Designed miniproteins, single chains, continued (5). Designs and how they scored, part 90

Each design is a single chain, and the fold is of that chain. pLDDT is the mean over its residues in the fold that is shown.

## One batch from the design tools (miniprotein)

Design m19115
Fold by ESMFold2-Fast:
Structure m19115 (fold): chain A 76 residues (1-76)
Amino acid sequence: AMTEEFEYDVELALVLIGYAVTKIGLKNKKTPYSEEIEAGLKEVEEILDKPNLTREDIERAKQIIDEIFALEKKLE
């Protein structure tokens, strides 16, 4: 069964992409939520800096990225 391993790899890739896109965005545009977004990115950085990433670590990082995207959506 490959479903669990596939989901792990996909979620990790989405976290890395979300992190990179958000970090680039912060350099190009300052918003009222920049400090909250920076705080979230710092927590994601601390998770990604762990030598042994668990599924729970990736799920936490994904939750933070989702919250960042929700803040950015409020600016629309």
Scores: mean pLDDT 74

Design m19116
Fold by ESMFold2-Fast:
Structure m19116 (fold): chain A 113 residues (1-113)
Amino acid sequence: SPEEKMEELKKEMENAKTAEEIAEVLIKALDVLTEVLINGSDEERLEALIKFNEIVSIANEKLESLGKEKEASEVNQLLGENIRKMVDAVLEKKYEEAKKINEETKKKIKEIL
């Protein structure tokens, strides 16, 4: 299930040791989140957003521990803005726009980390 996949990704984030590994887990989590936002129930959407925010919190702590406080701040700002835009797009049934925002977000994460 998407819930099981998010829990697996949370464990992957807990084991991430480099900025590149953190980026890879965030990108995987964004793909799962985007799929759930488009195709899931309201309960599944809420649960995916909660788990995604837990994964982001772990990523921020790890990036700060690596001396990448600026990159952590940039990723957090990017995700806060773009997750809001994706949720808004889904509420308006603009599913292709939500997918586009996800692709742009993943590219920017790779540029930051």
Scores: mean pLDDT 90

Design m19117
Fold by ESMFold2-Fast:
Structure m19117 (fold): chain A 87 residues (1-87)
Amino acid sequence: MDRALEALRATPGVERVDGLKIGNIYYFDLYGVTDEQAKRIAELVTEKLKDYNVKVVARGHGPGVQLTDEEIEAAAERVAEALKEDV
């Protein structure tokens, strides 16, 4: 969890991250990015972790810094690597 929160905080535009794990589901609230962008990151992380039987869900709570597709993919890769060590 802590490494995944650090990976999300390193994402451009993210002001704060809250995280919670319930069972095999990781929930993240991202402040400073849009809900659409947070959900895209969560979907990419879930796909990267499909063989680990975990799911990631995220919400965005910001007026939104527009992330590039490369920034979204980089954030998803960092979070997936962090969560692979937690499962």
Scores: mean pLDDT 81

Design m19118
Fold by ESMFold2-Fast:
Structure m19118 (fold): chain A 80 residues (1-80)
Amino acid sequence: SNNDLADKLDMASQGYFLKGKTIKDVTKQVGYYIQGIGYQIDSDMLKNGMVIPKSKQDAMDKQANDIIAKNKDLLDKAGI
């Protein structure tokens, strides 16, 4: 829902701004989170040797950007 998305965006922005990330990095990670793939630094992904191919990363980045564009008002409310 829009409320769930706003909460996820707020959580992601807080975490990544504290790590000195740019708006572009935050929005990319938010897109990954919305897609349900988690963050690349997820220890379970690293332990299982899971690698996201560049072509899939590019497709996911595009989808994340599309989601962000559609939800710009929610991103603005979350301070992204």
Scores: mean pLDDT 50

Design m19119
Fold by ESMFold2-Fast:
Structure m19119 (fold): chain A 84 residues (1-84)
Amino acid sequence: MPLRVPEEALEEARRRLEEAHRKASAIAGVKTQSIGELEDKLVQEITRTDESSEKYKKYKEALSLLVRTTLTLAVELTLLDREL
């Protein structure tokens, strides 16, 4: 069954994902249509970029922001569904 959460919580989650996508795109200097595409591109760039470069640090920072936001929202929505 899909998550049973209030519409307000789903709208908040959507806004937070859109903000994370924009911030991560700006940090990495990469623009994509979706968060998933951005995550995949960042993983590829990280594997081929020199670890001592500022660009590598930016890719890592952007990926961390996306992963943390996605995991936090997944946990929050799951916990909210269980309380309903």
Scores: mean pLDDT 76

Design m19120
Fold by ESMFold2-Fast:
Structure m19120 (fold): chain A 91 residues (1-91)
Amino acid sequence: MREELLERVREAVRNKDQKKLLEVIKEAVGRGDVELLKEIVLIITEELEKITGKKAPKEAIEKLLKDAEELGKLDKEEILKEMEAALKELE
């Protein structure tokens, strides 16, 4: 369910669990659900702002949103690698 995945994203960000966060992203990429990936990126941004209060790196967020939009045009494995790299830049 969509809400279940979004709650898993919130928990992963709050717990600083990059592995769980990447697993949810892999699931969304596997489904080919661009809108779900965009919602995941926005939730990551919102939860990160709540935790840090000020450090949402705009470039990493914009790259994640662009990677989500390229889902279906690029190799899913390439998209996952780019998103994994961008997630590491969020901290």
Scores: mean pLDDT 73

Design m19121
Fold by ESMFold2-Fast:
Structure m19121 (fold): chain A 87 residues (1-87)
Amino acid sequence: SSLEEGIGHTIAGIGGNVEAMLLARRGASSEEVQRASQEGIESSELAIKSGDEEVSKAAQKVKEKSQKGLEAAKKGADGEEVAKAAG
C-alpha cells in the first residue's frame, strides 16, 4: 500500500474534522457542518484502506471524531457541543 497516500488521506480527514468544529462554533448551518464531517469520514476511510497499520490506527481515531461530530450536528446540537463531540 502507498504510505504517502495513507498519510495524505489522514491529513485530509483531520482537515475535514477541524473545519466541521470551526464551522459549528461560528454558527454555520447544520448542513454545512455535516458536509465537513462527512468529508472527514470519507478521507479517513481512504486512509484506513491504504493498508498501513499505524496510518489505519490514526485514521480510525479521526473517523470516530468526525462520526461523533456528524451525529451531534444531525441531532441539532449546539455548535459548542458539536465541536466538543468532534474534538
Scores: mean pLDDT 87

Design m19122
Fold by ESMFold2-Fast:
Structure m19122 (fold): chain A 108 residues (1-108)
Amino acid sequence: NKELEELLKELKELIKKSKNPVLKALGEFFLTLVTGNEEEIEEAYKKLSEEVPSLKDLFDKLYKLYKEKKWEEIAKLFKELAKQASSELEKKIFEIASKIFELLAKES
């Protein structure tokens, strides 16, 4: 899927440009949810929850929705987070993540 590949590339570039370790951790987890296998996703969830405790509740919710294969609900969650974002970079990361999971939901 070319659209998915382009969105993933854009997300990777935004993560690389971020100097904020919290936004980097968010972006890395989002990339792993899309591109990783189940073992990699579980390891990322555990590691990032320990490294960035302020995001643990969000990671817990995302991991639960991932395990339940609720891609549309993940996309909706990111749309709500984008509305509440404290920076333009954070908003862009959430908007791209939402678009990625909308595509995954459509392809099931």
Scores: mean pLDDT 81

Design m19123
Fold by ESMFold2-Fast:
Structure m19123 (fold): chain A 64 residues (1-64)
Amino acid sequence: SLEEAIREAYERGYKVGKESKGDMKKIQAEIDRLEAEYRERFGEKAARIVRLAFTYGAMKGIKE
């Protein structure tokens, strides 16, 4: 479901943010890959929503 996809995007973002130690280029590359993947699975609007969820997760991962 889209709700599950949003949760997965957030969790993946958190992990990438924590592991990347704030490397914004690496984070941006992962966001772009995720957006492309979810566009295929759920369409354009869903892809943009999961991009936001990933970004929120990444910001949290960097801070923690």
Scores: mean pLDDT 80

Design m19124
Fold by ESMFold2-Fast:
Structure m19124 (fold): chain A 68 residues (1-68)
Amino acid sequence: DMKKKLEELFEKYKKAGDAGDTVESRKLEDEIEDLIDKLSKVDPKLAEEYKKKLDELSKENTEKDLAR
């Protein structure tokens, strides 16, 4: 289901961010955003929660990239 796929993508996104792989992080961020958009059509409250989580992680990844 979409929730399980989102959880798997978030795990990969965290690992890519920790590794400093900005290309992979951007690719995973796009995939997560696509699934969140699809989820928002059936469960907008849950989609908003996942969007907030993505925004937090994206901010952390940007800070890591700038600090390199």
Scores: mean pLDDT 78

Design m19125
Fold by ESMFold2-Fast:
Structure m19125 (fold): chain A 98 residues (1-98)
Amino acid sequence: KVEEIEKFRREFFLKLQEIYDEYRKTGDRDKAAEEIRKLVDEVTEKLGFSEKVREDLHGLIDRLKAAKTDEEADAAFRQLEGKLFLYLNIKIVEEKEK
């Protein structure tokens, strides 16, 4: 199960980076936010994240979508990435300590 979560984490962050790279090419924040939301819903369902964690992540996606500058969009994206890394690491630790 730990190996499955670690593989899923690697695939997830690769997809997240692909969305970010596409956003940097196109400037389409609405598309990026929608694709990220789908990935977040996928990870929250697969790993059983709480509704509170899901709401926190959705709030960060909303900040990305509402960003008025590339700097604000980048900051929101990095904050989302950091939060996702933290929550996924918590799940890995929980599985190791069972």
Scores: mean pLDDT 78

Design m19126
Fold by ESMFold2-Fast:
Structure m19126 (fold): chain A 56 residues (1-56)
Amino acid sequence: MSGEELAREARRLQEEAVRAAALGASQDTVDALAGKSRELGEELRRAGHEELLDAA
């Protein structure tokens, strides 16, 4: 994935986690979605693509 694609996917997963929580999904489901979003955000930072995050 490009840095821009990673940023979009991380945002999508975070929005999905918020929606799941609002709809009464289990904490495990919410944690799994939020965890994936955080992992992608960390991957983006470790790859040094913070400048692409500003462009996304």
Scores: mean pLDDT 73

Design m19127
Fold by ESMFold2-Fast:
Structure m19127 (fold): chain A 98 residues (1-98)
Amino acid sequence: STELEKLIKELSELLEELYEAVEKGDREKAEEVIERLVELGGKKFKLSEEALERFRKEARKLVEEAFKSEDEEEKRRLVEEIVVKLFRLAAEELSPLP
């Protein structure tokens, strides 16, 4: 759907912005992008406040690990893992395990 295409594009743009922030050592911009991902999780995926806070904590940890890495491929992998964690939380909310 057009809404799904817009969501995928927005997520791709946020991922790119986060990677650029990590490459440049821009901690303020990285935090801004994390908060935009949290907002997206709440508005589009309808994640609970508890799930959003868990995501925020894990995303900040991954970003800190990315800032400490000197390997560009590891920085990219850690940033991609943030988006994977967001999708995993969304999947858990849409299909709660029995």
Scores: mean pLDDT 80

Design m19128
Fold by ESMFold2-Fast:
Structure m19128 (fold): chain A 92 residues (1-92)
Amino acid sequence: MEEAKKLAEKTLEKLKKINKKAAEAAKETVEGLIVRVYHLYSYGEYEEAEKLKEILKEQIRKKMKEAGASEEQIEKMLKVLEEAVEEAKKAA
């Protein structure tokens, strides 16, 4: 859990560099995604982790769009998020 929280914080700082307002709007959902997928991967629940990733990724996309992020910024931010999920999977 400590490693997952640290990864979430690091990911949020990367997102803020792209669009601070959108990163702040999605903060709780991004933290929830990284912590929960780490937990699921640590228990070998890979299918549930992938399902949760897709659901929360869509919610994050909507929050970023509502915060005024451009489509290009959203795509770049979602790529950072995908990299964070892969890091969580490796750490689990």
Scores: mean pLDDT 84

Design m19129
Fold by ESMFold2-Fast:
Structure m19129 (fold): chain A 83 residues (1-83)
Amino acid sequence: MEEEIKKLMEEVKKLAEEVAKKLESLGHTQTAKEVREQAEKDIEEVKKLAEEGKLEEALKKARSSIKNLRSLGQMADMFAESA
C-alpha cells in the first residue's frame, strides 16, 4: 500500500512536470506555475494522509490528482504546436 502511494506520488510529479512544460511552450506560463503548485500541494496532502494511516484516502487523492493532470495534458496536446 505505501509502495503504491509512493509510485502514485512519483507519477503526479512526472505528469505535473510534463504538463507544465507543455503549457510553458504554449505561452501559458502562469497556468504552468499553478499546475506545479497544485501538484506540490496534492503530494503534501497525500503524504499527510499516509502518515495518519488513511491509506485509502491517500490513494484517492493521488489518483484524483493524476486524473486531473492527464486531462490537462490531453487539452495541451490537442492545441500544442509542433516545434
Scores: mean pLDDT 80

Design m19130
Fold by ESMFold2-Fast:
Structure m19130 (fold): chain A 55 residues (1-55)
Amino acid sequence: SPEELRARLAAVEGETDRLVQELLNETDPQKQAEIAARLVELVAESNRLRDELAA
């Protein structure tokens, strides 16, 4: 449903904001790479959800 898609998008956006803050404060290169990889996944998911909402 559109309501479920919006709730899921909001959750993805909240997780993205949290991880961006974690990345800015992280000094370990391995952990930075792990956070960056997760952010790429979240961007792909948010784009998918926005496409579904636009349909």
Scores: mean pLDDT 86

Design m19131
Fold by ESMFold2-Fast:
Structure m19131 (fold): chain A 95 residues (1-95)
Amino acid sequence: SSEEFLEWLKKTTDPEELRKIGRELAEIAKHDPVGAALAIDVLSKYLNEEQLKIVLEEFVKEAPENAKRVLDALKTIGSPKAVKILEELLKKYGL
C-alpha cells in the first residue's frame, strides 16, 4: 500500500532508491503535472530536506520541460518545503 511504502521511505538512506522515486515522478509529470505535485507534497511530509532534494533533483533532470508546471501546482497546493527546493533546483539548472 502507499502508506507502507511511505513508512519504508522514511527509513531509506540509499540515494539510488530516492533517485528511482524522482524518475517515477518525472514519468507522472509528463502526463499529469498536478498529480506529480500532489505526490511530491505527500513525500515532503515524510522525507527530510536532503532526501527530498535527491528526489527532486533527479525529477528535474528527467522532466525539465514539466518542472515549472509542477512548481506552479506546488505553489497552488501550498507545499513550502517542496516549493523552496524545486525553485533552487530550477535556478541551478537554468530552467
Scores: mean pLDDT 85

Design m19132
Fold by ESMFold2-Fast:
Structure m19132 (fold): chain A 90 residues (1-90)
Amino acid sequence: MKELREKISRLAEELKRAIEKKDEEKAKEKLRELTLTAVEAIEKGDLETGKEAIETLKELAKRAEELGLNEVAELLKIAARVLEEKLEES
């Protein structure tokens, strides 16, 4: 599952860059891709990668709030909650 972990890492970096540039559309796109990849990792039994993705989403939500990107921050919090629920079902 190293491939999914590396993909999540790259998507997290791209998402962080979009947030720092205040590019809300790109941030939403990368958030969607990261969330779907994290769901796939959890479904394949890679719970560690899922937990790391949840932590990353929570950190990025805090950063988005600091930058005034309240909508992006809310979507990041929702994504983290969805992944937490998926982990509980695993």
Scores: mean pLDDT 85

Design m19133
Fold by ESMFold2-Fast:
Structure m19133 (fold): chain A 81 residues (1-81)
Amino acid sequence: MLSEEQLEKLKKLLIEELGLSEEQAQALVDAFAKNPVPSAEELQALAKELGISLSTVVQAHGLMLSVLSEEERKELFKELE
């Protein structure tokens, strides 16, 4: 689970790096906090819901991974190995 500090850092990066609104950034933060390893279909649904491109959602997910610790990344991908 992402910490409050990591969620705030992610929100700031989404606004500054991807030009997202505060509402779009918060929705992505909430979605990734609930499901940090979304499927391709879930990423597409999120892009459509927020009115942003799939490439932007994929970039946002990459930014989320960049704010995680090494241990948190291992835990997220434990089921994929």
Scores: mean pLDDT 79

Design m19134
Fold by ESMFold2-Fast:
Structure m19134 (fold): chain A 84 residues (1-84)
Amino acid sequence: SHLEEVGEAILKKGEEAAAKLKAEDPEKQRDADLVLSAAIAMGSYVTDPEKMRQVAEEFAKRASEEAAKLIKEILKEGLELREK
């Protein structure tokens, strides 16, 4: 289904962002883990945009400013993909 494809796209974006953070700085492992966990949670709630926003916000609060921005960007892209 379209929503299933959106959920997979969100997860892939999170995996790519997390991998890039770790490649740039090994000390960003915690932030990379938070970005990936947020993407997994958002993808699992792809049928519920309010829960997607809620889980993104909770992970962003625990992350660095850089990782929080990545989480918010993944949320924005995921919500936009749902509308297509």
Scores: mean pLDDT 86

Design m19135
Fold by ESMFold2-Fast:
Structure m19135 (fold): chain A 55 residues (1-55)
Amino acid sequence: SNEEEVKKFIEMLDKADAETKKEIFDLLGQLMLDPSVTAKEATRKAVEFLEKKFE
């Protein structure tokens, strides 16, 4: 379980605009439907996407 990493992701997500939130939810949902992708990997990719948007 990556509860602390997920919590940080949610905090970053809360500061994102509505369009970015929608894109993140779509991306995360798609990644989590793929059995080859772990929840940790999906969360990391979502965090990286958010970091790029906030830069």
Scores: mean pLDDT 75

Design m19136
Fold by ESMFold2-Fast:
Structure m19136 (fold): chain A 68 residues (1-68)
Amino acid sequence: MPPPSPLEEEFQEIGEKAFQALAARDFATAEELLARLEEMREKAVDNPELKARIEAAIDAIRSLMASS
């Protein structure tokens, strides 16, 4: 597999922090990180696999916030 790009590494870090914030019920931090993921989604136009993964993470975070 190709090595992780800086954008993919940033996505992984933001995703982990977002789930940690949700576990702590820190919805303000989760919303901030969700906004960062939405920005990354717009930047990932040339990488459809990464864009799909970012969109899946956004949907998962929103679902967890709605279920809380």
Scores: mean pLDDT 79

Design m19137
Fold by ESMFold2-Fast:
Structure m19137 (fold): chain A 72 residues (1-72)
Amino acid sequence: MSLEGKDSLTEEELIELIEKQVKGEIELLENDPSLTEEERERFRELLKKQIEELRKLGMNKAAEAVEKILEE
C-alpha cells in the first residue's frame, strides 16, 4: 500500500500524492494503445471505487479531486 507511517505529511501533501497517483493512472489509460475500450472502462470503475475508499477514510477533498480528474 502507498502510505504507511507518513503521519508527518500534511493533509494537502497527502492529497497531492493521491492526485499524482490517479493522474498517472489516467495518463496510462489514455496513452496506452494496448488497452481495449473494455479495459479502459474497468479502470474507470476502479477509480470510482478508489473515490469511495477515500470517502470512507474521511478524505472528502481528495475524493472530490479524483472525481474531477476522472472526468477530465
Scores: mean pLDDT 71

Design m19138
Fold by ESMFold2-Fast:
Structure m19138 (fold): chain A 100 residues (1-100)
Amino acid sequence: MEELAEIARRGAEELKRLGKTEEAELLEERLRRAEEEGDALELAYVAAEGAQKLVEAGKLEEAEELARRLREAAEREEDPEVAAVLRLAAEDILERVKAA
């Protein structure tokens, strides 16, 4: 889905702004490969990992925005495994943001 790729790309861009260039480049490489292969599950993992790394970096506002987008994507997702990855990641991120 285009929206998962956009979420993943946004996460990588925010990591670059933080100077986490190596982590961002690894996510961008995984994103490109997942898009080329049509791997929705890998797209979900890349999008989730980017948002999770923003929580770890203290970028709580950006992480919350991406987590809400992950939750919305999960509601629209037809694949139950992809939907579960997105929903669980969004719930974990939102709980961590609230606890901060």
Scores: mean pLDDT 85

Design m19139
Fold by ESMFold2-Fast:
Structure m19139 (fold): chain A 93 residues (1-93)
Amino acid sequence: MEKEELEKEIEELIEEIKKLIEEEKDKEELEKKGSELLTELAKKYDELLEIMEKEGAPKSEIRQLVLEKTGELLRLMGDIIQKILEIEKEEKK
């Protein structure tokens, strides 16, 4: 139940970050909000990892979640950087 709630919160944060990247036109606002949401996403993944470790989950499942956390954070960070670069190019025109 608590684990399922965290998984849902993680998915909702990922969707919120994606929506921010699509809708935000101000690069400073995107950078600030993006950093805050990525930090919150990392915290939710860490909470989920702590629950899995406490429940005695196999090391393979813990490793899988660590890789998913790392992959998602890097992907979303890259998408934010790309959007900032696009906004900067539009500001120069």
Scores: mean pLDDT 84

Design m19140
Fold by ESMFold2-Fast:
Structure m19140 (fold): chain A 80 residues (1-80)
Amino acid sequence: MKIDEVVEKLREKAKELGVPDFAIDRIIGAVESALRRGDYEAALEAVRFTVDELAKRGYITPEQAEKLKEAAEEILKEFS
């Protein structure tokens, strides 16, 4: 799987959900490191952790956080 394809799908979904650009960049940065190592479990955990932190700080809504985590799990499982 190409890392750029996963990154683009996550970015597109986050934009669709109204997530601000800085939050998208933070999520993508966390995922890319794990994906470069081929560690899909670590990539999914990085998304979950980053998304939950963003929601805790009020940068995204709980609904956006849940939908992003679901989308990330689906994308990573489909392309793993």
Scores: mean pLDDT 80

Design m19141
Fold by ESMFold2-Fast:
Structure m19141 (fold): chain A 119 residues (1-119)
Amino acid sequence: MKEEIEKEYEELLKLFKDEELVKKIKELQELFEKLAEAIKNKDYEKAEEEAEKILELIKELNPEVAEKLEKEIEKIKKTSKSKEEYINKVMEALVKAINEILIPIFKKLNLDYIEPKVP
C-alpha cells in the first residue's frame, strides 16, 4: 500500500510537471492521516496543531479557499460548546476545503486514465 502511494506520487509528477504542487498534495495527505489519528485518540491539542498545519498548506495552494475556510473556522469556534465539537467540525471544514481544491485536479486525471475516447 505505501509503495503504491509512492508510485501514484511519481505518476502525478509526470502529469502535472509541477513538482511543488504534487509535494504539497502529498504533505496534505500525510497531515490528514495525523489529524485523523489524533481525533481517534481523543488528543484534541495534537489535532488542533495538525489542523493548523493543514490550514497553512491550504493557504499556499489556494489563498481564496483558505480565506473562506478561516471564516468558517471562526464561526465554528464561536458556536462550539466543547473542544471535541470544535475539532470535529474543523476536521469536516478542512476535508471540504481540500476536496474543493483536489477533486477538480484528480477528476481531469481520471478522465485521461479511463481512456474516454476509446469506445
Scores: mean pLDDT 73

Design m19142
Fold by ESMFold2-Fast:
Structure m19142 (fold): chain A 84 residues (1-84)
Amino acid sequence: SSEMQQILDDIRRMAENGEPKDSIVEYLAQKLSELTGVDKEEVERLLRDGTPLNINKLLNMLSPYLTLDELAYVGQAISIILQR
């Protein structure tokens, strides 16, 4: 959706502007919680740990609420966070 694409674009801009990793994590977790009803603190915890297992757990947790295209945008946003 255009909403997930906008979130990805915002995260790219935050990363380019040198925003701290924790700020980007908090932003993504807030937006995912708003879109899906998933607990914000749990999303933040999984993103901060950032292991492949926890990222897969996060994507599986989101999959009932998001399309494949939206999950692809989430995956790209997570990749940007993990490179910080």
Scores: mean pLDDT 87

Design m19143
Fold by ESMFold2-Fast:
Structure m19143 (fold): chain A 72 residues (1-72)
Amino acid sequence: SLSKQQLDIEVADSLRRMGDSIADLMVSRSKDKKEAEKIAETYRKAMDVYVEYTRQGKTEEGLAEMKKIIKE
């Protein structure tokens, strides 16, 4: 439903903001900044895909695509 879709979008947005904060913290605390930034960029890309799928009402598909990106 529309109400369910809006809730899923709000949850995805919150998770994306949390993920971005975690990625920034990981880079900040890493001894290898270059490698950490590459990993952080992969996580940000994965979260962007999840959010985009969730906006289309495809939350489960978005989660599956996110997992594929992270596994790379």
Scores: mean pLDDT 79

Design m19144
Fold by ESMFold2-Fast:
Structure m19144 (fold): chain A 95 residues (1-95)
Amino acid sequence: SDLVSDVESLGDYLIRIARQMSVSTPEQRKRLLGLMHGEVLLMEWRLRQEGKLEAVKKLQEMRDKLEEMIDNKSPVSEIEELIREQTKEIIELVS
């Protein structure tokens, strides 16, 4: 579905940002975090418009855990695993 494809694209984008953050300065990391937040908010808005409230909740849980992992300087591999796992769950909720 359109939503499935868009959630997959979001997951890929967030992984790309996480990889860039791992080699970025603090100033660059702040910019990248802003881009991540923007894309997550856009997806949240779209999911709400479609009435996919369980998917919204899961997206918010992913965002909060992702921010926690970034703040705690978790390995990028663990951040990527979180994004892949949570994105898969969101896809199941919008399928």
Scores: mean pLDDT 87

Design m19145
Fold by ESMFold2-Fast:
Structure m19145 (fold): chain A 88 residues (1-88)
Amino acid sequence: MTELTEEKLAAMEEELERIEAEELALLRERGDEEAIELVRLSAEIHRLYLEALRDGDEEALALVREAQRALIAGDLERARALLARARA
């Protein structure tokens, strides 16, 4: 299997930033603030997930996974709270 290296993790982080910027530009044309917030939260979940993987932080990984579940359920406040805890 392809092993995750620090260079690959950095490339994935860069790709996520590019995708976020592209999605946000499209949504800003529509004026859809709710969709913009969803894209930002999704991108932050992915960034923190990659950080936690790089650092081997099992607690942060668990919080990020729970935040992803909250986002899928449409609970944006819970997703934000869990992401704040993952960053601590």
Scores: mean pLDDT 75

Design m19146
Fold by ESMFold2-Fast:
Structure m19146 (fold): chain A 92 residues (1-92)
Amino acid sequence: SERNKQMVEVSSLVLATLSAAVATEVGAKLSVEEAEREYERARELAKRAIEAGKELAEKFPEDKESADKMIEQTKKLLKEAEETYEKAKEKE
């Protein structure tokens, strides 16, 4: 179903954002350049996850609560990646 496809898409993008946020922490231990690369990836994935989550909530009101929770989790992951990257820049 279209609903199931969109739910899987949003969930997959949230997991990809989590992976990129973790990679930003690992990258920060190696160099600022590695932290920046992974943070940029996290930002792009988070943008896609938030957009997909909003579309899911608009098309399927019954999934709005789940979509909103996934959007908020994505925003939290992005903020954590940003803070990691900012700290890496300060150590230069």
Scores: mean pLDDT 89

Design m19147
Fold by ESMFold2-Fast:
Structure m19147 (fold): chain A 97 residues (1-97)
Amino acid sequence: MSEEELKRRLAVHLTAATIAMVAGLLEASPEDREKVEKALEKVIQAGRAFDEGKYDEAIKLLKEAIKLLESIKNRTPAVDTAIQLLKEAQKLLEELK
């Protein structure tokens, strides 16, 4: 796969994950909402790091976001979708190194 195609697919996965996380906030408990909000902030930061070519920083931020979401006890389908999309984004980002 070309670097351009990897970057395009990564942008799509990060965008889709962000949308899924926002949907997850609507049905989350107050405790779980805080975890989703923190994960969302990390995904936004990862997107900025990716845009700046800071791939190791972006990977670290995605791993932290995934860990936060996986710590939620009562995950909605939207949160589970976000986890899967972020894991795929991490793999695509690792291929860019």
Scores: mean pLDDT 83

Design m19148
Fold by ESMFold2-Fast:
Structure m19148 (fold): chain A 62 residues (1-62)
Amino acid sequence: SMMEELRELALKILQDPNAPPEMKQLAQDLIDRIDAGEVIHPDTAQRLLDVLRRTLAELEAS
């Protein structure tokens, strides 16, 4: 599911020592919201997936 993928990508960002602090804050907030049972709108979830995927790709390229 999109929510499970969002949580997985957010965890990867939190575990990366080179991730920017603002992205770690976003990732932690996202995990907390998902774990609290918050329903994220599909359009917002897709935008967040795109942002997280791009951030992880940039970290891998570094």
Scores: mean pLDDT 84

